# Designed miniproteins, single chains, continued (3), part 51

Each design is a single chain, and the fold is of that chain. pLDDT is the mean over its residues in the fold that is shown.

## One batch from the design tools (miniprotein)

Design m9748
Fold by ESMFold2-Fast:
Structure m9748 (fold): chain A 67 residues (1-67)
Amino acid sequence: MTPEEELRRGFEEGYELVKKLADEGKSTDEIMEAAGEKARQWGEEGASPAFLEGFVLGATRALKEIE
């Protein structure tokens, strides 16, 4: 998998996680905590830097859409 593919996959994962939690009625603080914990878990499981960058970008994009 290329760095571009990893970044896109991370973006999709972060975006979908935040959207799912917002749809479940979670607060912004709860969503941010859950996204941070998921990013930590992905990093500990050996996710690439490109994936983690994508994850943060996707989560940030979704957070801006729900504010």
Scores: mean pLDDT 83

Design m9749
Fold by ESMFold2-Fast:
Structure m9749 (fold): chain A 80 residues (1-80)
Amino acid sequence: KVDEMIEIMEIQLKTLKEFYEKNKSKLSKEVVEKLEEVIKAIEEAIETTKKTKDVEVGLELWKKVQEKADELSDLLLEEL
């Protein structure tokens, strides 16, 4: 269901944007840049999925988002 996939992506985008706005002044430049990269990837995934209305395309794009999110997680753990 493509609409449900888009809703999940939009929730994740909102959560990350809220985290970004709250924490960007407290995070390292590398973490901020990676967070911006993840946010942009989610935005692009949402736009493409809405345009194509294809669940398989959405899943492929979301996999790329998850790969970038994993890189962000690794950077955040290094700051702890």
Scores: mean pLDDT 82

Design m9750
Fold by ESMFold2-Fast:
Structure m9750 (fold): chain A 100 residues (1-100)
Amino acid sequence: SLEQLKEQARLDTEDLVALLKELGQDKLAEEIQKVVDEILASGDKKKIAQAAIELGSLASLTRMSLYLSKKYGTKKEQEEIKKLLVKKAEELLKRLKELA
């Protein structure tokens, strides 16, 4: 059970990191990966609070709008990608809290 939860958290992180890198958010992807790796290695509950801050920043990605308008041709596609990012971030945070 615990090892399955850790593996799912790794997979959820890989999916989110890949999506962020595709959206040109390499630094944010690296910061999220680092925090998740530290949580999975240590079980440190304090690092879950840091993950919540970094994942919460995905809700306010105004800087991504110009990149999205160049990468995805329609406003509908841009809104769908933003919703997917928020959903993946929330699912990952829930998974990390279950590991604590």
Scores: mean pLDDT 71

Design m9751
Fold by ESMFold2-Fast:
Structure m9751 (fold): chain A 85 residues (1-85)
Amino acid sequence: DEEIKEMLKELSPEDVEEIKELLQQIADIIRTGRLAGGTAEQRAQYQELVERLTELIKKSGGLSQEVVDHMRQLHQQLLAEHAAL
């Protein structure tokens, strides 16, 4: 994990763009699911995408703390919205 943190300091612009694109796709799916009432199937799709994103980014060494924090905030926001149901 320490070695991974060192690698995060030297992220390529290409990796950063790919990460942002995937995050946007996840956010769009979440928003669409919320408008439709948030089906269990859409929540399962969200989990799969988050796992896949994390795995791919970790393998390419392109995970920044900023990206991780953004993902965490997005996840917490969704949990808070579901708690109101």
Scores: mean pLDDT 60

Design m9752
Fold by ESMFold2-Fast:
Structure m9752 (fold): chain A 69 residues (1-69)
Amino acid sequence: PLTPQQATALHNAFRLAGLGFYSEALDRLDSLSQTSPAAGLARDMVEKSRKGDIDGALEYGEKLLDLLT
């Protein structure tokens, strides 16, 4: 499971991506992915979304949700 600190960091990265700050979100997720597999999936999801690959982003998002449950 994610630590509360990792969960907060992941949530903040998603908020940045949702606001269009993709580069900052990806940098934060890259750093977090060194210690969290969930952040690695989140990073790939955000990268696919940034490229307009919505189907690819959804695939990584589903894997992320499975890992978090």
Scores: mean pLDDT 81

Design m9753
Fold by ESMFold2-Fast:
Structure m9753 (fold): chain A 93 residues (1-93)
Amino acid sequence: GELEKKIKELEELIKKAKESKDPKEALKLLEEALELLESLREKLSKEEQLELLKKLIEAAMKVLELSEDKEDILRAIGIILRAIGLQIDVELE
């Protein structure tokens, strides 16, 4: 259904971000992935949310390691912090 298509789109965004050698492109993909995940939260199981957030954090940490520009570093940290906040919210549900 539509939900399965959106989950696949989300996973593909995270994968492309993790494989990207351009931090700016990777950050845009991760921001899109995080927004899509946030929009789908009510339709996803707790386990699905935690798995996707874990993958997103892993990808964002890789982008942080490759980032030399201050803006890119701060954006990567912002994504990581937002994703961790969502993990805490999911665990407390």
Scores: mean pLDDT 87

Design m9754
Fold by ESMFold2-Fast:
Structure m9754 (fold): chain A 106 residues (1-106)
Amino acid sequence: MEEEEKKEDAEAYMKNLPKHVEKLIEQMKKAGVPESHIEAVKRAAKLALERKVEELRRLAEEHLATDPAAATVAAQGAVANLIIEGKFEEAEEYARELEARIKEIE
């Protein structure tokens, strides 16, 4: 099933998330982004690794307008974890809703 392939891709994403976040934080520091935004990204990554989907969704909503980097990490973490749980339709719906909201804000 295509769903098994999506689950494997999501699991690979989660395995690589710590390295991705480390590189993102290095880029943010070089760009002079405030420490509060860097801490928000770290929190999003931690929640994603802990599989806390509802807290990730809340964090993405809270930071969508103010810290797009943290909101993106939280949203991607939520989608990946929903896929790993076999909730493919919820993952697709959430990703589409977030993309639409991001376009409406920016």
Scores: mean pLDDT 80

Design m9755
Fold by ESMFold2-Fast:
Structure m9755 (fold): chain A 55 residues (1-55)
Amino acid sequence: SELEAEFLKKVQELNEELKKIREKYPDPSDPQYQAEVNKLKEKARKLFEEYEKKK
């Protein structure tokens, strides 16, 4: 379905952002790593809320 295709595309985009964060901050104890991961978690939460709403 188009809804599923859009959701999967956005999930793939979030995975690419996570990969970039890990490349930029190889130490997961870095406060900047934690800040960037928390921003990504908020994006993921919003994406899931939008997907559930359209379900």
Scores: mean pLDDT 81

Design m9756
Fold by ESMFold2-Fast:
Structure m9756 (fold): chain A 92 residues (1-92)
Amino acid sequence: MRFSTELLDADGKTVGVSAETEDFEEAKRQLSTMLDAAARRGLASVRVDIFHPDTEEARRAGEELAKFALAEHDEIAEARVGPRSVLLTIRP
């Protein structure tokens, strides 16, 4: 399973991307870093893309990432888990 974290502006355009990682703990560290960056820069959202052939395993990883982010980051207004992605919307 591979993870990549993106910074998105208000129009949904990618303005920053992490390096890909296969380490789930590194994915959490990258997500935390990108959430902090999004809040500081006034960006709209952060998306984690999850590259795995099994969509059920990818969704479970996404649910764990969303749970981690919501517990650690008060700047998150909403978390949406897809089959291979997590979208975290930042409070305005």
Scores: mean pLDDT 86

Design m9757
Fold by ESMFold2-Fast:
Structure m9757 (fold): chain A 66 residues (1-66)
Amino acid sequence: MSEQEIIEKGLKKYHELLKQGVPPDAALSKAAQLTYELAKEAGYSREQRLRIVFELVKKILEELEK
């Protein structure tokens, strides 16, 4: 699984949680946890996992600033 696919799955999870009425902060936390776990299962290093999670958070923050 690529970095982009992992980030897209994290974003999908974030939006699904928002649709279910989960607050944005809790939704972000759960999406970040899923993204980290997927990156770990895909064999990414600790530094790469943190970078992938950071890119997810950055994309979510960019959407909130629209």
Scores: mean pLDDT 84

Design m9758
Fold by ESMFold2-Fast:
Structure m9758 (fold): chain A 87 residues (1-87)
Amino acid sequence: MKRYRVTYADGSTEELEGSLEEVIEEVAARLEPGEFAIIEDLETGERYLVRRLRDGSVKVERISEEEAELRLMPFREGLAKVLAELF
């Protein structure tokens, strides 16, 4: 049984077990229009971007680690700036 780590746009993470298709379906069901999540295959290191589009459709793309980090960077950057102002 394969393990996948899911990272949502808010920076929250969860670990899911199953097939890639099952994990994509579960993640997509949690997404509102305009939201995204990144799925990481913990065995292979492959990453997938899952997006809910404004028309309600779901788009899935294989992405690089660098692209995954760039998509999550606005959230991480915002948190880092808040922490830098507090310390």
Scores: mean pLDDT 74

Design m9759
Fold by ESMFold2-Fast:
Structure m9759 (fold): chain A 93 residues (1-93)
Amino acid sequence: MEVEERFEKFLERLEENPILSREERVELLRELGLTLDEMIELISEKEEVIERLIEIYKKRYELTKESNPDEAKLALAAIKALEAARKDLEKRK
Protein backbone atom coordinates (compact mmCIF):
# COMPACT_ATOMS: atom_id res chain seq x y z
CA MET A 1 0.00 0.00 0.00
CA GLU A 2 1.35 3.40 -1.03
CA VAL A 3 2.15 5.93 1.74
CA GLU A 4 -0.61 8.25 0.45
CA GLU A 5 -3.18 5.41 0.68
CA ARG A 6 -2.03 4.57 4.23
CA PHE A 7 -2.30 8.24 5.26
CA GLU A 8 -5.78 8.45 3.66
CA LYS A 9 -6.87 5.52 5.87
CA PHE A 10 -5.43 7.35 8.90
CA LEU A 11 -7.43 10.50 8.08
CA GLU A 12 -10.61 8.45 7.47
CA ARG A 13 -10.26 6.80 10.91
CA LEU A 14 -9.79 10.21 12.59
CA GLU A 15 -12.84 11.57 10.72
CA GLU A 16 -14.86 8.52 11.88
CA ASN A 17 -13.73 9.01 15.50
CA PRO A 18 -12.39 12.54 16.21
CA ILE A 19 -12.02 11.73 19.94
CA LEU A 20 -9.43 8.94 19.51
CA SER A 21 -6.85 9.26 22.31
CA ARG A 22 -3.21 10.17 21.64
CA GLU A 23 -2.24 6.57 22.44
CA GLU A 24 -4.88 5.18 20.03
CA ARG A 25 -3.69 7.56 17.27
CA VAL A 26 -0.04 6.51 17.78
CA GLU A 27 -1.08 2.82 17.66
CA LEU A 28 -3.06 3.47 14.45
CA LEU A 29 0.02 5.08 12.84
CA ARG A 30 2.07 1.98 13.75
CA GLU A 31 -0.63 -0.38 12.37
CA LEU A 32 -0.63 1.58 9.09
CA GLY A 33 3.20 1.70 9.01
CA LEU A 34 3.33 5.51 8.85
CA THR A 35 6.42 7.32 10.13
CA LEU A 36 6.38 10.79 11.70
CA ASP A 37 8.56 12.08 8.83
CA GLU A 38 6.11 10.76 6.18
CA MET A 39 3.21 12.44 8.02
CA ILE A 40 5.04 15.78 8.34
CA GLU A 41 5.85 15.71 4.60
CA LEU A 42 2.22 14.95 3.60
CA ILE A 43 0.84 17.62 5.96
CA SER A 44 3.38 20.31 4.94
CA GLU A 45 2.98 19.75 1.17
CA LYS A 46 -0.83 19.45 0.83
CA GLU A 47 -3.29 22.21 1.78
CA GLU A 48 -6.18 19.69 1.44
CA VAL A 49 -4.62 17.47 4.15
CA ILE A 50 -4.15 20.47 6.47
CA GLU A 51 -7.80 21.52 5.93
CA ARG A 52 -9.05 17.98 6.69
CA LEU A 53 -6.97 17.88 9.90
CA ILE A 54 -8.33 21.31 10.95
CA GLU A 55 -11.91 20.00 10.51
CA ILE A 56 -11.08 16.84 12.52
CA TYR A 57 -9.65 18.91 15.41
CA LYS A 58 -12.59 21.35 15.28
CA LYS A 59 -14.95 18.37 15.75
CA ARG A 60 -12.72 17.07 18.58
CA TYR A 61 -12.86 20.52 20.25
CA GLU A 62 -16.69 20.71 20.01
CA LEU A 63 -17.11 17.15 21.34
CA THR A 64 -14.69 17.62 24.28
CA LYS A 65 -15.08 21.30 25.34
CA GLU A 66 -17.80 20.49 27.94
CA SER A 67 -16.64 17.01 29.08
CA ASN A 68 -12.82 17.22 28.84
CA PRO A 69 -11.53 20.83 28.81
CA ASP A 70 -7.85 19.75 28.79
CA GLU A 71 -8.34 17.73 25.57
CA ALA A 72 -10.32 20.66 24.12
CA LYS A 73 -7.36 22.99 24.81
CA LEU A 74 -4.98 20.56 23.06
CA ALA A 75 -7.35 20.36 20.07
CA LEU A 76 -7.48 24.19 19.89
CA ALA A 77 -3.66 24.35 20.01
CA ALA A 78 -3.50 21.79 17.16
CA ILE A 79 -5.96 23.89 15.10
CA LYS A 80 -3.79 27.01 15.58
CA ALA A 81 -0.62 25.11 14.59
CA LEU A 82 -2.35 23.70 11.47
CA GLU A 83 -3.68 27.16 10.50
CA ALA A 84 -0.11 28.53 10.81
CA ALA A 85 1.18 25.67 8.61
CA ARG A 86 -1.56 26.42 6.03
CA LYS A 87 -0.55 30.12 5.93
CA ASP A 88 3.10 29.10 5.46
CA LEU A 89 2.10 26.83 2.55
CA GLU A 90 0.03 29.68 0.97
CA LYS A 91 3.11 31.98 1.12
CA ARG A 92 5.05 29.31 -0.82
CA LYS A 93 2.78 29.81 -3.87
Scores: mean pLDDT 77

Design m9760
Fold by ESMFold2-Fast:
Order: structure tokens, then C-alpha cells, then sequence
Structure m9760 (fold): chain A 99 residues (1-99)
């Protein structure tokens, strides 16, 4: 049960990392519309995890809360057009997905 929940949260972290990476690429290309689309997808991922978190085991809940925090930071970085911050946050999300 806990291992399955951790796997699902890690999959969400991997998805969030890919979305953040696409957000950084959109900003580098000057595609503000695509960057906002990626920010909106991160907001959706964060919202789903926030809704699920109270129902998760303690370890899965802690991981989900960390993924939410990083996703929200990535949204702020995208809207600030801070490509370096977005890429750094994507790397942190990638690490959570693998550990």
C-alpha cells in the first residue's frame, strides 16, 4: 500500500519535472502562451496532490507535499520568466521521482 502510493507520487513528480522542463523551453523560445499552459498544468498537478495528500500514508504524504511545494515554486518562476530557477526546480522534482 505505502509502496504503491510512493510510486504514484514519484510518477507525479516525474510528470511535474517534465512539465517544468517544457515551461523553461517555452520561455527560452519566447513562447509566453506555451509557458502559461505549462504553468497551468503544474497548478493542476499540485491541486490533485493537495486533494490526495490527507488520504496518503505518512511517507507518501510528505513526498506529495514536497512535490506540491516545488510545483508551486516552478509556477512562480515561470511567471517571473526565471528560466534558471525553473530548470533547477525541475531537477529537484526529477530527484524526488528517483528517490
Amino acid sequence: KEEEELKEVREAAELAARVAERGAEALEAGDEFEAEVEASLLAMIASILKLAAPKLSEKAKELAEEVVRLAEEAIEAIRARDVEAVRRIAEELRRLAEE
Scores: mean pLDDT 88

Design m9761
Fold by ESMFold2-Fast:
Structure m9761 (fold): chain A 60 residues (1-60)
Amino acid sequence: GKKVEEGADKGGAAGAWAAASGASVEEQRNRGYQEGLRTGGEKAGEEGAKEGYIGGMVAS
């Protein structure tokens, strides 16, 4: 749904920002998960974690 997509986008941004700040891959995923979860619940958290990991990898 729209909230899951919004959570994924915010999670990706959070993960990329964490990577730019020198955070570990685990922290990038965690920040993506937390941001997604706050935005659209559990499914958004799961997608946010995936996007956070990918965003962090690309930003690194």
Scores: mean pLDDT 79

Design m9762
Fold by ESMFold2-Fast:
Structure m9762 (fold): chain A 83 residues (1-83)
Amino acid sequence: SPEHEAQARELIAEARRLVEEAKEMLKQGAPLEELQAILDRGRDLLDQVNSLYRHMSPEQRHEFIHVEAELVLLEMTVVSLKQ
């Protein structure tokens, strides 16, 4: 529905913003604990978007998959650096 598409758009946009913030933090050598907090917030937002998946447009689903892939790579990077 238009209402669900609007909600998904806002949540995807905020998750993408957090992903870009996390990438900049990683580039600047921010503490891993602070980086993890930003990534956890992004994960919570994408979990909310996933609950709307059936109501999203194909373009929104494609954007969701792209943001999810970038977040997963950042999460894996942080886990690797903590080991």
Scores: mean pLDDT 87

Design m9763
Fold by ESMFold2-Fast:
Structure m9763 (fold): chain A 74 residues (1-74)
Amino acid sequence: MKAKPDLTILESRTEGDKVTLKVEIRENTEETIDTFESMLKVLKNRGYRISELEIEGADEETKKRIEELIKKYN
C-alpha cells in the first residue's frame, strides 16, 4: 500500500493458506476499516485467510468491527 497509513502492518507471516497479521491502528476511522476490508478481500480472492490477528492501538468498537470482517471473509 502506497498511501500514508492509518493502519500499519507490523508483522505478516504466511503458512500455506493461513496468514498471521500484527497491525497497528493509528486512527480509528471508517477509512481504516475500509482499508482492512479491502485487504481481506484481496487475501480471500488469492485463496488466503486470516488465522491469527493481533491489533495494537484500536479502540473496542474498531476491534469488534475488524473481528466481524474476519468472520465475514473467512
Scores: mean pLDDT 76

Design m9764
Fold by ESMFold2-Fast:
Structure m9764 (fold): chain A 75 residues (1-75)
Amino acid sequence: MSKEEALKKLEEYAEKGDAVGAFRVAVEALGPEEIPAVIGALLRGIGDGLDKNNLVPDNRIAARTVLEYAKEKLA
């Protein structure tokens, strides 16, 4: 998967609120050694979504946090 292709797919998953799809694409783009860091980004996004959305899960925030981490690593 190219950098541009990965970022496009991550934006699509973030818009859909598909945190699992975003996680899979980020791991495929960054490689297996980044799995712990991508899990960390996902968990931070889940926590941030709960804090901002009155304890209701927001998968869009989780997916967006994974996208932002992948953007930084692919830049």
Scores: mean pLDDT 76

Design m9765
Fold by ESMFold2-Fast:
Structure m9765 (fold): chain A 93 residues (1-93)
Amino acid sequence: MDERLRELTELAIRLLREAAENNMSEEEFERLLEESEEVREAVELLERYLAEYRARKTGKRTEETPKEELEPIEVEEVERVAETLEEIVAKVK
């Protein structure tokens, strides 16, 4: 796993949790993303990982491509992060 990606993911989760606890509105959340480039970068990375996870979950698995050691995404870890993010977002709304 990419150490920087973990740092950004933890930062995003922490900030989203604080936003949810303070009943932050969608407008306030968007401002937070605009003010903090780190939060924006973390959310963007999470969206990319979530998109890949969803694509793999809903798409048919084809073993037509050989295995590559390209920064493997652990499905279980991505799922845990996605669930946490969705719970926090649901609380903010």
Scores: mean pLDDT 57

Design m9766
Fold by ESMFold2-Fast:
Structure m9766 (fold): chain A 80 residues (1-80)
Amino acid sequence: KLEELKQKAVEAVRAGNVDEARKLINEAFDLVEPKLPKNKVASYFTAAGLVLAAAGSGLISREDAAKTVEGIFDKMIEEA
């Protein structure tokens, strides 16, 4: 359920648990990959990966990263 994965991933990002957030995001991509065009899946995956890397290295705040991850999930839910 994408909505449940969104809530858990956003919470993990806010907690600074990058590994858990990455796992939950990968689980969401496995669910949307057969429903979305390949280029859109790749775009969202790249965006999520860059945001998690930036948050993990302190380049952006956890709250900004959480908002971006939430937006990516909202787009995937809308388009799936």
Scores: mean pLDDT 80

Design m9767
Fold by ESMFold2-Fast:
Structure m9767 (fold): chain A 74 residues (1-74)
Amino acid sequence: SEKKQGRETIEELRKKGEEGDPGGAERAAEAVVLMLKQGVISDAASVVEFAEKYKGGSKARAEKLLEEAEKLLE
C-alpha cells in the first residue's frame, strides 16, 4: 500500500540522518512531504537516491519534516 511504502521511506530517511547525512535526509524529507501533499508516493526510491547527493541541512529540520510526512500518512 502507499501508506506502507511511505512509512518505509520515512524510516530509511531517518536512518540516513543518523548515519551522517542530515542534509541529504532534509532534502529527501522535503520531497516526500511534497509528494504526499500531491497524493503521490510511487517515486520514493528516487527520493532516497537524491537525498544521498545533498549536504548541509539540519538534522533537526530533517526530523521535523519526517514527522510531518508521517502525519500526512494518517
Scores: mean pLDDT 58

Design m9768
Fold by ESMFold2-Fast:
Structure m9768 (fold): chain A 66 residues (1-66)
Amino acid sequence: MSKEDLDKEIDDSLTRMRDAVLRHTMSPQDLQREIEQLRQEINDPSLSDKQKQRARRQLAELERAA
């Protein structure tokens, strides 16, 4: 419980920091490359369902920023 709460807090913090950087500093070209990379990860059969779910969530966030 405490360990899981700490892990979630760290992950949420890193996600917020990354989103802020993307909104203020990422060029349209870099944003497009990141979107393409995430689409490739979603279609990678070697990745776990959990990893693909995370990639889909990140893709949705970047598409909202684009």
Scores: mean pLDDT 68

Design m9769
Fold by ESMFold2-Fast:
Structure m9769 (fold): chain A 96 residues (1-96)
Amino acid sequence: SLEEEIEILKKIQELLDEIIAAKTQEEAQEKLKEARKFLEKAYEETTDEKMKALLKHLIKVLDESLTQSLEEQRHRARVMRGMIEERINKLKKELE
């Protein structure tokens, strides 16, 4: 459902916010691993094709981020967070 998709996207935003707030490379790496694990589980449990495509893309971006600098990891997390915020806003409007 749209409500279930919104709840998953909100949880992803929380995990991305933790990456953005990371003060060290080690902290960012732990938060990236946590986010990646959540996305993988969500991907396995979802049956919605569009949600699966989004989750697969986010997993790829997180995987690419693992070898990057702290600042690049934070920057990519901010970009992903913005895209997810826009998706949530669009879905909420469809529920009105």
Scores: mean pLDDT 85

Design m9770
Fold by ESMFold2-Fast:
Structure m9770 (fold): chain A 81 residues (1-81)
Amino acid sequence: AAAITTVEILTDGNGNIISYQILSRGDASDDQIQLAINSAIQRGSQIGRQLGQQGYRRSRITVTVDSITGQILDTQVQILD
C-alpha cells in the first residue's frame, strides 16, 4: 500500500513510551499518520512490557503500519539496555 508509515518507538521495561519518531510517512494523510502512530505506540508498549518481564530496561522498536487500516505489517526490535 502507498500509505505505509514507519514509526520508531523508544520504550522502557514497563511499556512506557519515552519518545517516538516518524521515519517514513509514505503517501499517508495526516489522519492516516495519526492512526499509524496510535498503532505503533500500542505495539511498542506491548513489546516493551514483554521485554521488561525478561529483565530488559530499554528498547527501540521500529513498527511498519498500513496507515489506511492501522494493521501492523512489520516489527523490528533492538534491545538497548
Scores: mean pLDDT 88

Design m9771
Fold by ESMFold2-Fast:
Structure m9771 (fold): chain A 74 residues (1-74)
Amino acid sequence: SADNERLLKLAQEAGKIFEKAKSLPEEKRKKVYDLVRKAFDLLQQAADSTDPAERDRLIEEAENILKEAKKIVE
């Protein structure tokens, strides 16, 4: 399903962002790790939700958080 594809892609992107953060200064690394952790929590909540509207909202929130984390690692 489209939701499952979105979840898998976002989880993969979160992993890539986490990997890039390893070489950052401690303060930036901590911020990225916190954002990635929050995104993973939202993706887990989306995966556990049976409400399509709630799933979409949680996925969009996770995507926005990962965009913020990506700005720090780029």
Scores: mean pLDDT 85

Design m9772
Fold by ESMFold2-Fast:
Structure m9772 (fold): chain A 109 residues (1-109)
Amino acid sequence: SQTKLETAKENARLLAEGLRKQAEYLRKESEKYPISGRAAEELERTARAAEETAKDPSKVDELMEESKRASKVLIEAADENPELMTAYIGAAIMVSGETSFIKILLEKS
């Protein structure tokens, strides 16, 4: 349906915005915690994939693949750097949850 397609595109735009904010935070922490820089790079890649999905929903599978990679790196970063664990796990939940929801909406549109 048109409404599900519009909702998926809007959720992809919001996901991209949220991931860019999380990446900016982790980039600022990268001087103290180098692993947070790697986490920020994964969030920036996923944000770009979300932006592309918002423009062209046929690219959702690329977003799903970037989401899987980012989630793995974020979980590894949480283990290696427990001081920022809440930020890493929060980002991983947002990445995996929002991309799954976007995929479901697009499959049902």
Scores: mean pLDDT 89

Design m9773
Fold by ESMFold2-Fast:
Structure m9773 (fold): chain A 71 residues (1-71)
Amino acid sequence: SMEEEEAMKELAEYVKENGKLDADQVMEFMRKMTERNIEDAGEILTATHIHGSDLEAIKDMMEEIREKIRR
């Protein structure tokens, strides 16, 4: 929904402003995106120019959660 998209953009802006998400924030982000669209989350994070190391960590966590959901 549009509400979810806005929430995800706000989270991405938070990462951009503060440099990094902590582990709890990344997990919460992944939980929210699991119900909607994980790929859209990746696009939003990329659009906000998040640091490469942070984006890679988020991507790795997305893959791990996707694997757990698939099982």
Scores: mean pLDDT 52

Design m9774
Fold by ESMFold2-Fast:
Structure m9774 (fold): chain A 81 residues (1-81)
Amino acid sequence: ASEEEIGLGVMEIGAGVLKLALKKGDETNVEKLLKLMVKTARESGVPDEKIKELLKELAKTAEEAGLEKAKAAAEAAIKEI
């Protein structure tokens, strides 16, 4: 497997965990996991466009759950990429 393939796999697992944390209202763990996921994906050569797409989906999920800090963290991460 290439670094990019590993990065995509990490993003898929991370997205599932993040969506679960968002549904539980766990803003503190969402911020930590989101930062780790983005860092790992970027270091693994995952295209910025794919990372942004996932972050937009997570921001929308956070908004639907009423998690303002998690939404802000996802939006800030999008702006940095």
Scores: mean pLDDT 77

Design m9775
Fold by ESMFold2-Fast:
Structure m9775 (fold): chain A 100 residues (1-100)
Amino acid sequence: SLEELILLVLSAAIEAHIVYTEDLSKEEKLKLLERAIELLEKAKEGADPQLQELIDRAIELLKKAMEAIEKGDEEEARRYAKETLEVLMEVATRLQRQAR
């Protein structure tokens, strides 16, 4: 459903926001980003092709954030998490417009 898709995207955005703003362990950050990717993969199944492209971009940015965390580059990880949040907020906005 559209409502389920919106909730999946917003949940992924919350996970990315927590990684961007909170002082968490490496292990906790990786778990949150893995959950965000899982939520976005589920969201893709219900999304149109244009939204699927944006969701794929968000997944790619999350994978880059995870790679940066694994390398110990916290600044780069935060930057990718922030970019992911911006993409996901665009997806959420488009979905909310479709609901109206």
Scores: mean pLDDT 85

Design m9776
Fold by ESMFold2-Fast:
Structure m9776 (fold): chain A 100 residues (1-100)
Amino acid sequence: MKKKSERELLIEAAFRRLDPDGDGTVTFDEVVAFLKELGLPMSRESVEALARLVLPDKPIDGTLTREEFRAFLEYLIDQLGLDLFKRHFGEEVEALKAKQ
């Protein structure tokens, strides 16, 4: 689903969950754990490589700021949303539409 509000809520919720102290940064290790919980397990090396791809202007020194994390998640949602809908959520999306 291409909803800005849902996308923004997911990004904000994810950042707040990974940064409960409100410091404004998250670590790559926390991102790895978060993605695994989302059903997208990635190695730390893969997360670092992807962060470099999405954020070529910024050094990947083990942390992401709120803005960097937002860009990273937007890229992942764009890339993975289609595969998840086709592979993992096809029947669940139909079930949600059929009931709730």
Scores: mean pLDDT 64

Design m9777
Fold by ESMFold2-Fast:
Parts: C-alpha cells; sequence; structure tokens
Structure m9777 (fold): chain A 92 residues (1-92)
C-alpha cells in the first residue's frame, strides 16, 4: 500500500507540475498532462512515481529540480518508487 509519506511527496509533486505547466507551451502542457493521466491511472506506486517525474521534466527546469528533490525523499521512503522516478527524470 502507498505510505502516507510517499503520498504526500507525490501530491506535492503533482501540484508543482500543474502550477509550472500553466507557464509552458500548449505542446508541453498536452505531453505533461498525458503523463500525469497515465500516472494517476496506474495502480503501481513505482509506475505512478515514474510518470509524475516524467511530467515534471517535460514542463521545465523548475519542475524538474522540484522532482529531483522529491526523488531524494522517495528513495528514503520507498526505494522502488524512488528508482522509477529517477530513471524517468533522467530519460527526459
Amino acid sequence: ALSPEARQVLVELAKRIVEEAKKGTPEQRKEAFDALSKGFASKDPAEMAGYLARAAAIVGPEAREFARQAVDKLEKIDPEMGAAARKALDEV
């Protein structure tokens, strides 16, 4: 089950992605919201974390930096979620 601590990190990351997406291009918004939709549809916490990190990287450098900090926290709470998020962030 998703821990309260991991859930808090993912919720804060999702909020930051939405905030920064408002400043981006229509193409960045579409790609970021597609990734967010796939993340929220996933029942696998690691897959969800990966999609949220990908969305952050797409939106821009400030969201990407916030995601890096979120990955550091996730690796300490749930190493599998942290690893998935780090991999996704590095692939964009």
Scores: mean pLDDT 83

Design m9778
Fold by ESMFold2-Fast:
Structure m9778 (fold): chain A 95 residues (1-95)
Amino acid sequence: SSQVIQQQLDLVKAAASTINTIQDDASKKVDDLRSKMDKYMRDGDRYRSIGNVTMYDRYIGKRDSYRRLITRINNDTTMRIIRIQADMTRRLARL
């Protein structure tokens, strides 16, 4: 009984630690990409203010590419967490 409870706690703690690392890494990558998006938006707005529509469109395109990358990172992160939680649940069921 006591040994089984300890094994359950250890599995939950290990899963939580792995999830926290994955979330922290993803958050840092997203924050870097958001900073780059903000820069491209500012650069684009500067070109728009002087009537350079071609350069404005180019910089907005770069911003939107980073936005799509953020969506992919968030989706990948969610799927990794789901897999870890599913593995934990299967291991807990075997105790």
Scores: mean pLDDT 91

Design m9779
Fold by ESMFold2-Fast:
Structure m9779 (fold): chain A 90 residues (1-90)
Amino acid sequence: EPVSRQIIPVHNDMEFAEKLIEELKKNPAPNALYVVVNAGDTDGSTEYLVEGLKELGQPYVVVELPGMTLEDLETPEGRAKALEAARAAV
């Protein structure tokens, strides 16, 4: 079973998605489960991240949080919602 869970909230952050996939290409993490939280993404960063994780054989799950904005993720309530969804996915 995966040793660590990496929670990745995504909202229109393609640069972060690209950098994370580049890092994983250099340093694979086969014992980590990547929990990708799609928080209202519209720029394709969630799709890019998921495709990259799949190509690398990295364990992952996707959690959908429709209607969330970046501002919501900056609030304690928005962060709690993202964490709760991530916990439910594992």
Scores: mean pLDDT 71

Design m9780
Fold by ESMFold2-Fast:
Structure m9780 (fold): chain A 76 residues (1-76)
Amino acid sequence: MLTEEEKKITEELIERLRARGYDVSFIEEAPEERKFPLAKAAFAAVSGTYTSIEELKKVRGVDEEEARKLAEMLGL
């Protein structure tokens, strides 16, 4: 279960991704405990911190399947 702080940050990050025109369904459909790391990784990628699937796979707390789904969502 996410903390209230993590939940709030997750909602804010999802809102920002949606405002940029991304389909955030993968994050919204994820288990509650997975939403925060996925939203952070997605927003970091959109902000230029991660530029490839290979970099997303190296993010602690994101697995290869999640990295692939995020890359599809972000058009990477």
Scores: mean pLDDT 74

Design m9781
Fold by ESMFold2-Fast:
Structure m9781 (fold): chain A 105 residues (1-105)
Amino acid sequence: TDEEFVREVKERLDKLLAKMHEMILLGFPKKYIAEVARKELEEILKWAKKNGSKDQVEILEEGAKKAHEALQEWVEDPSITQEQLLERLAQIFRETLKKLEELAK
């Protein structure tokens, strides 16, 4: 169901944010954290393409694109803190989930 798809996406995105938070606390390099996050986003998209509708996948692809842009800006701009990155990603994921929930209505 659409509700099951949204729930699974939410769980996967929450796990990604938790993993990034742990990697930051453990002092992993910025570029490595960004690479891991990119790979996790790609795996979420692969799962979505197998389990979701075309419209659901399109919304998630747009969210992932914004997340990739935020990760790239963070790697390139030393003025962007780890906390600011996590907040931006959380906001992007909230907006993506809201669009998926609106599609299910």
Scores: mean pLDDT 89

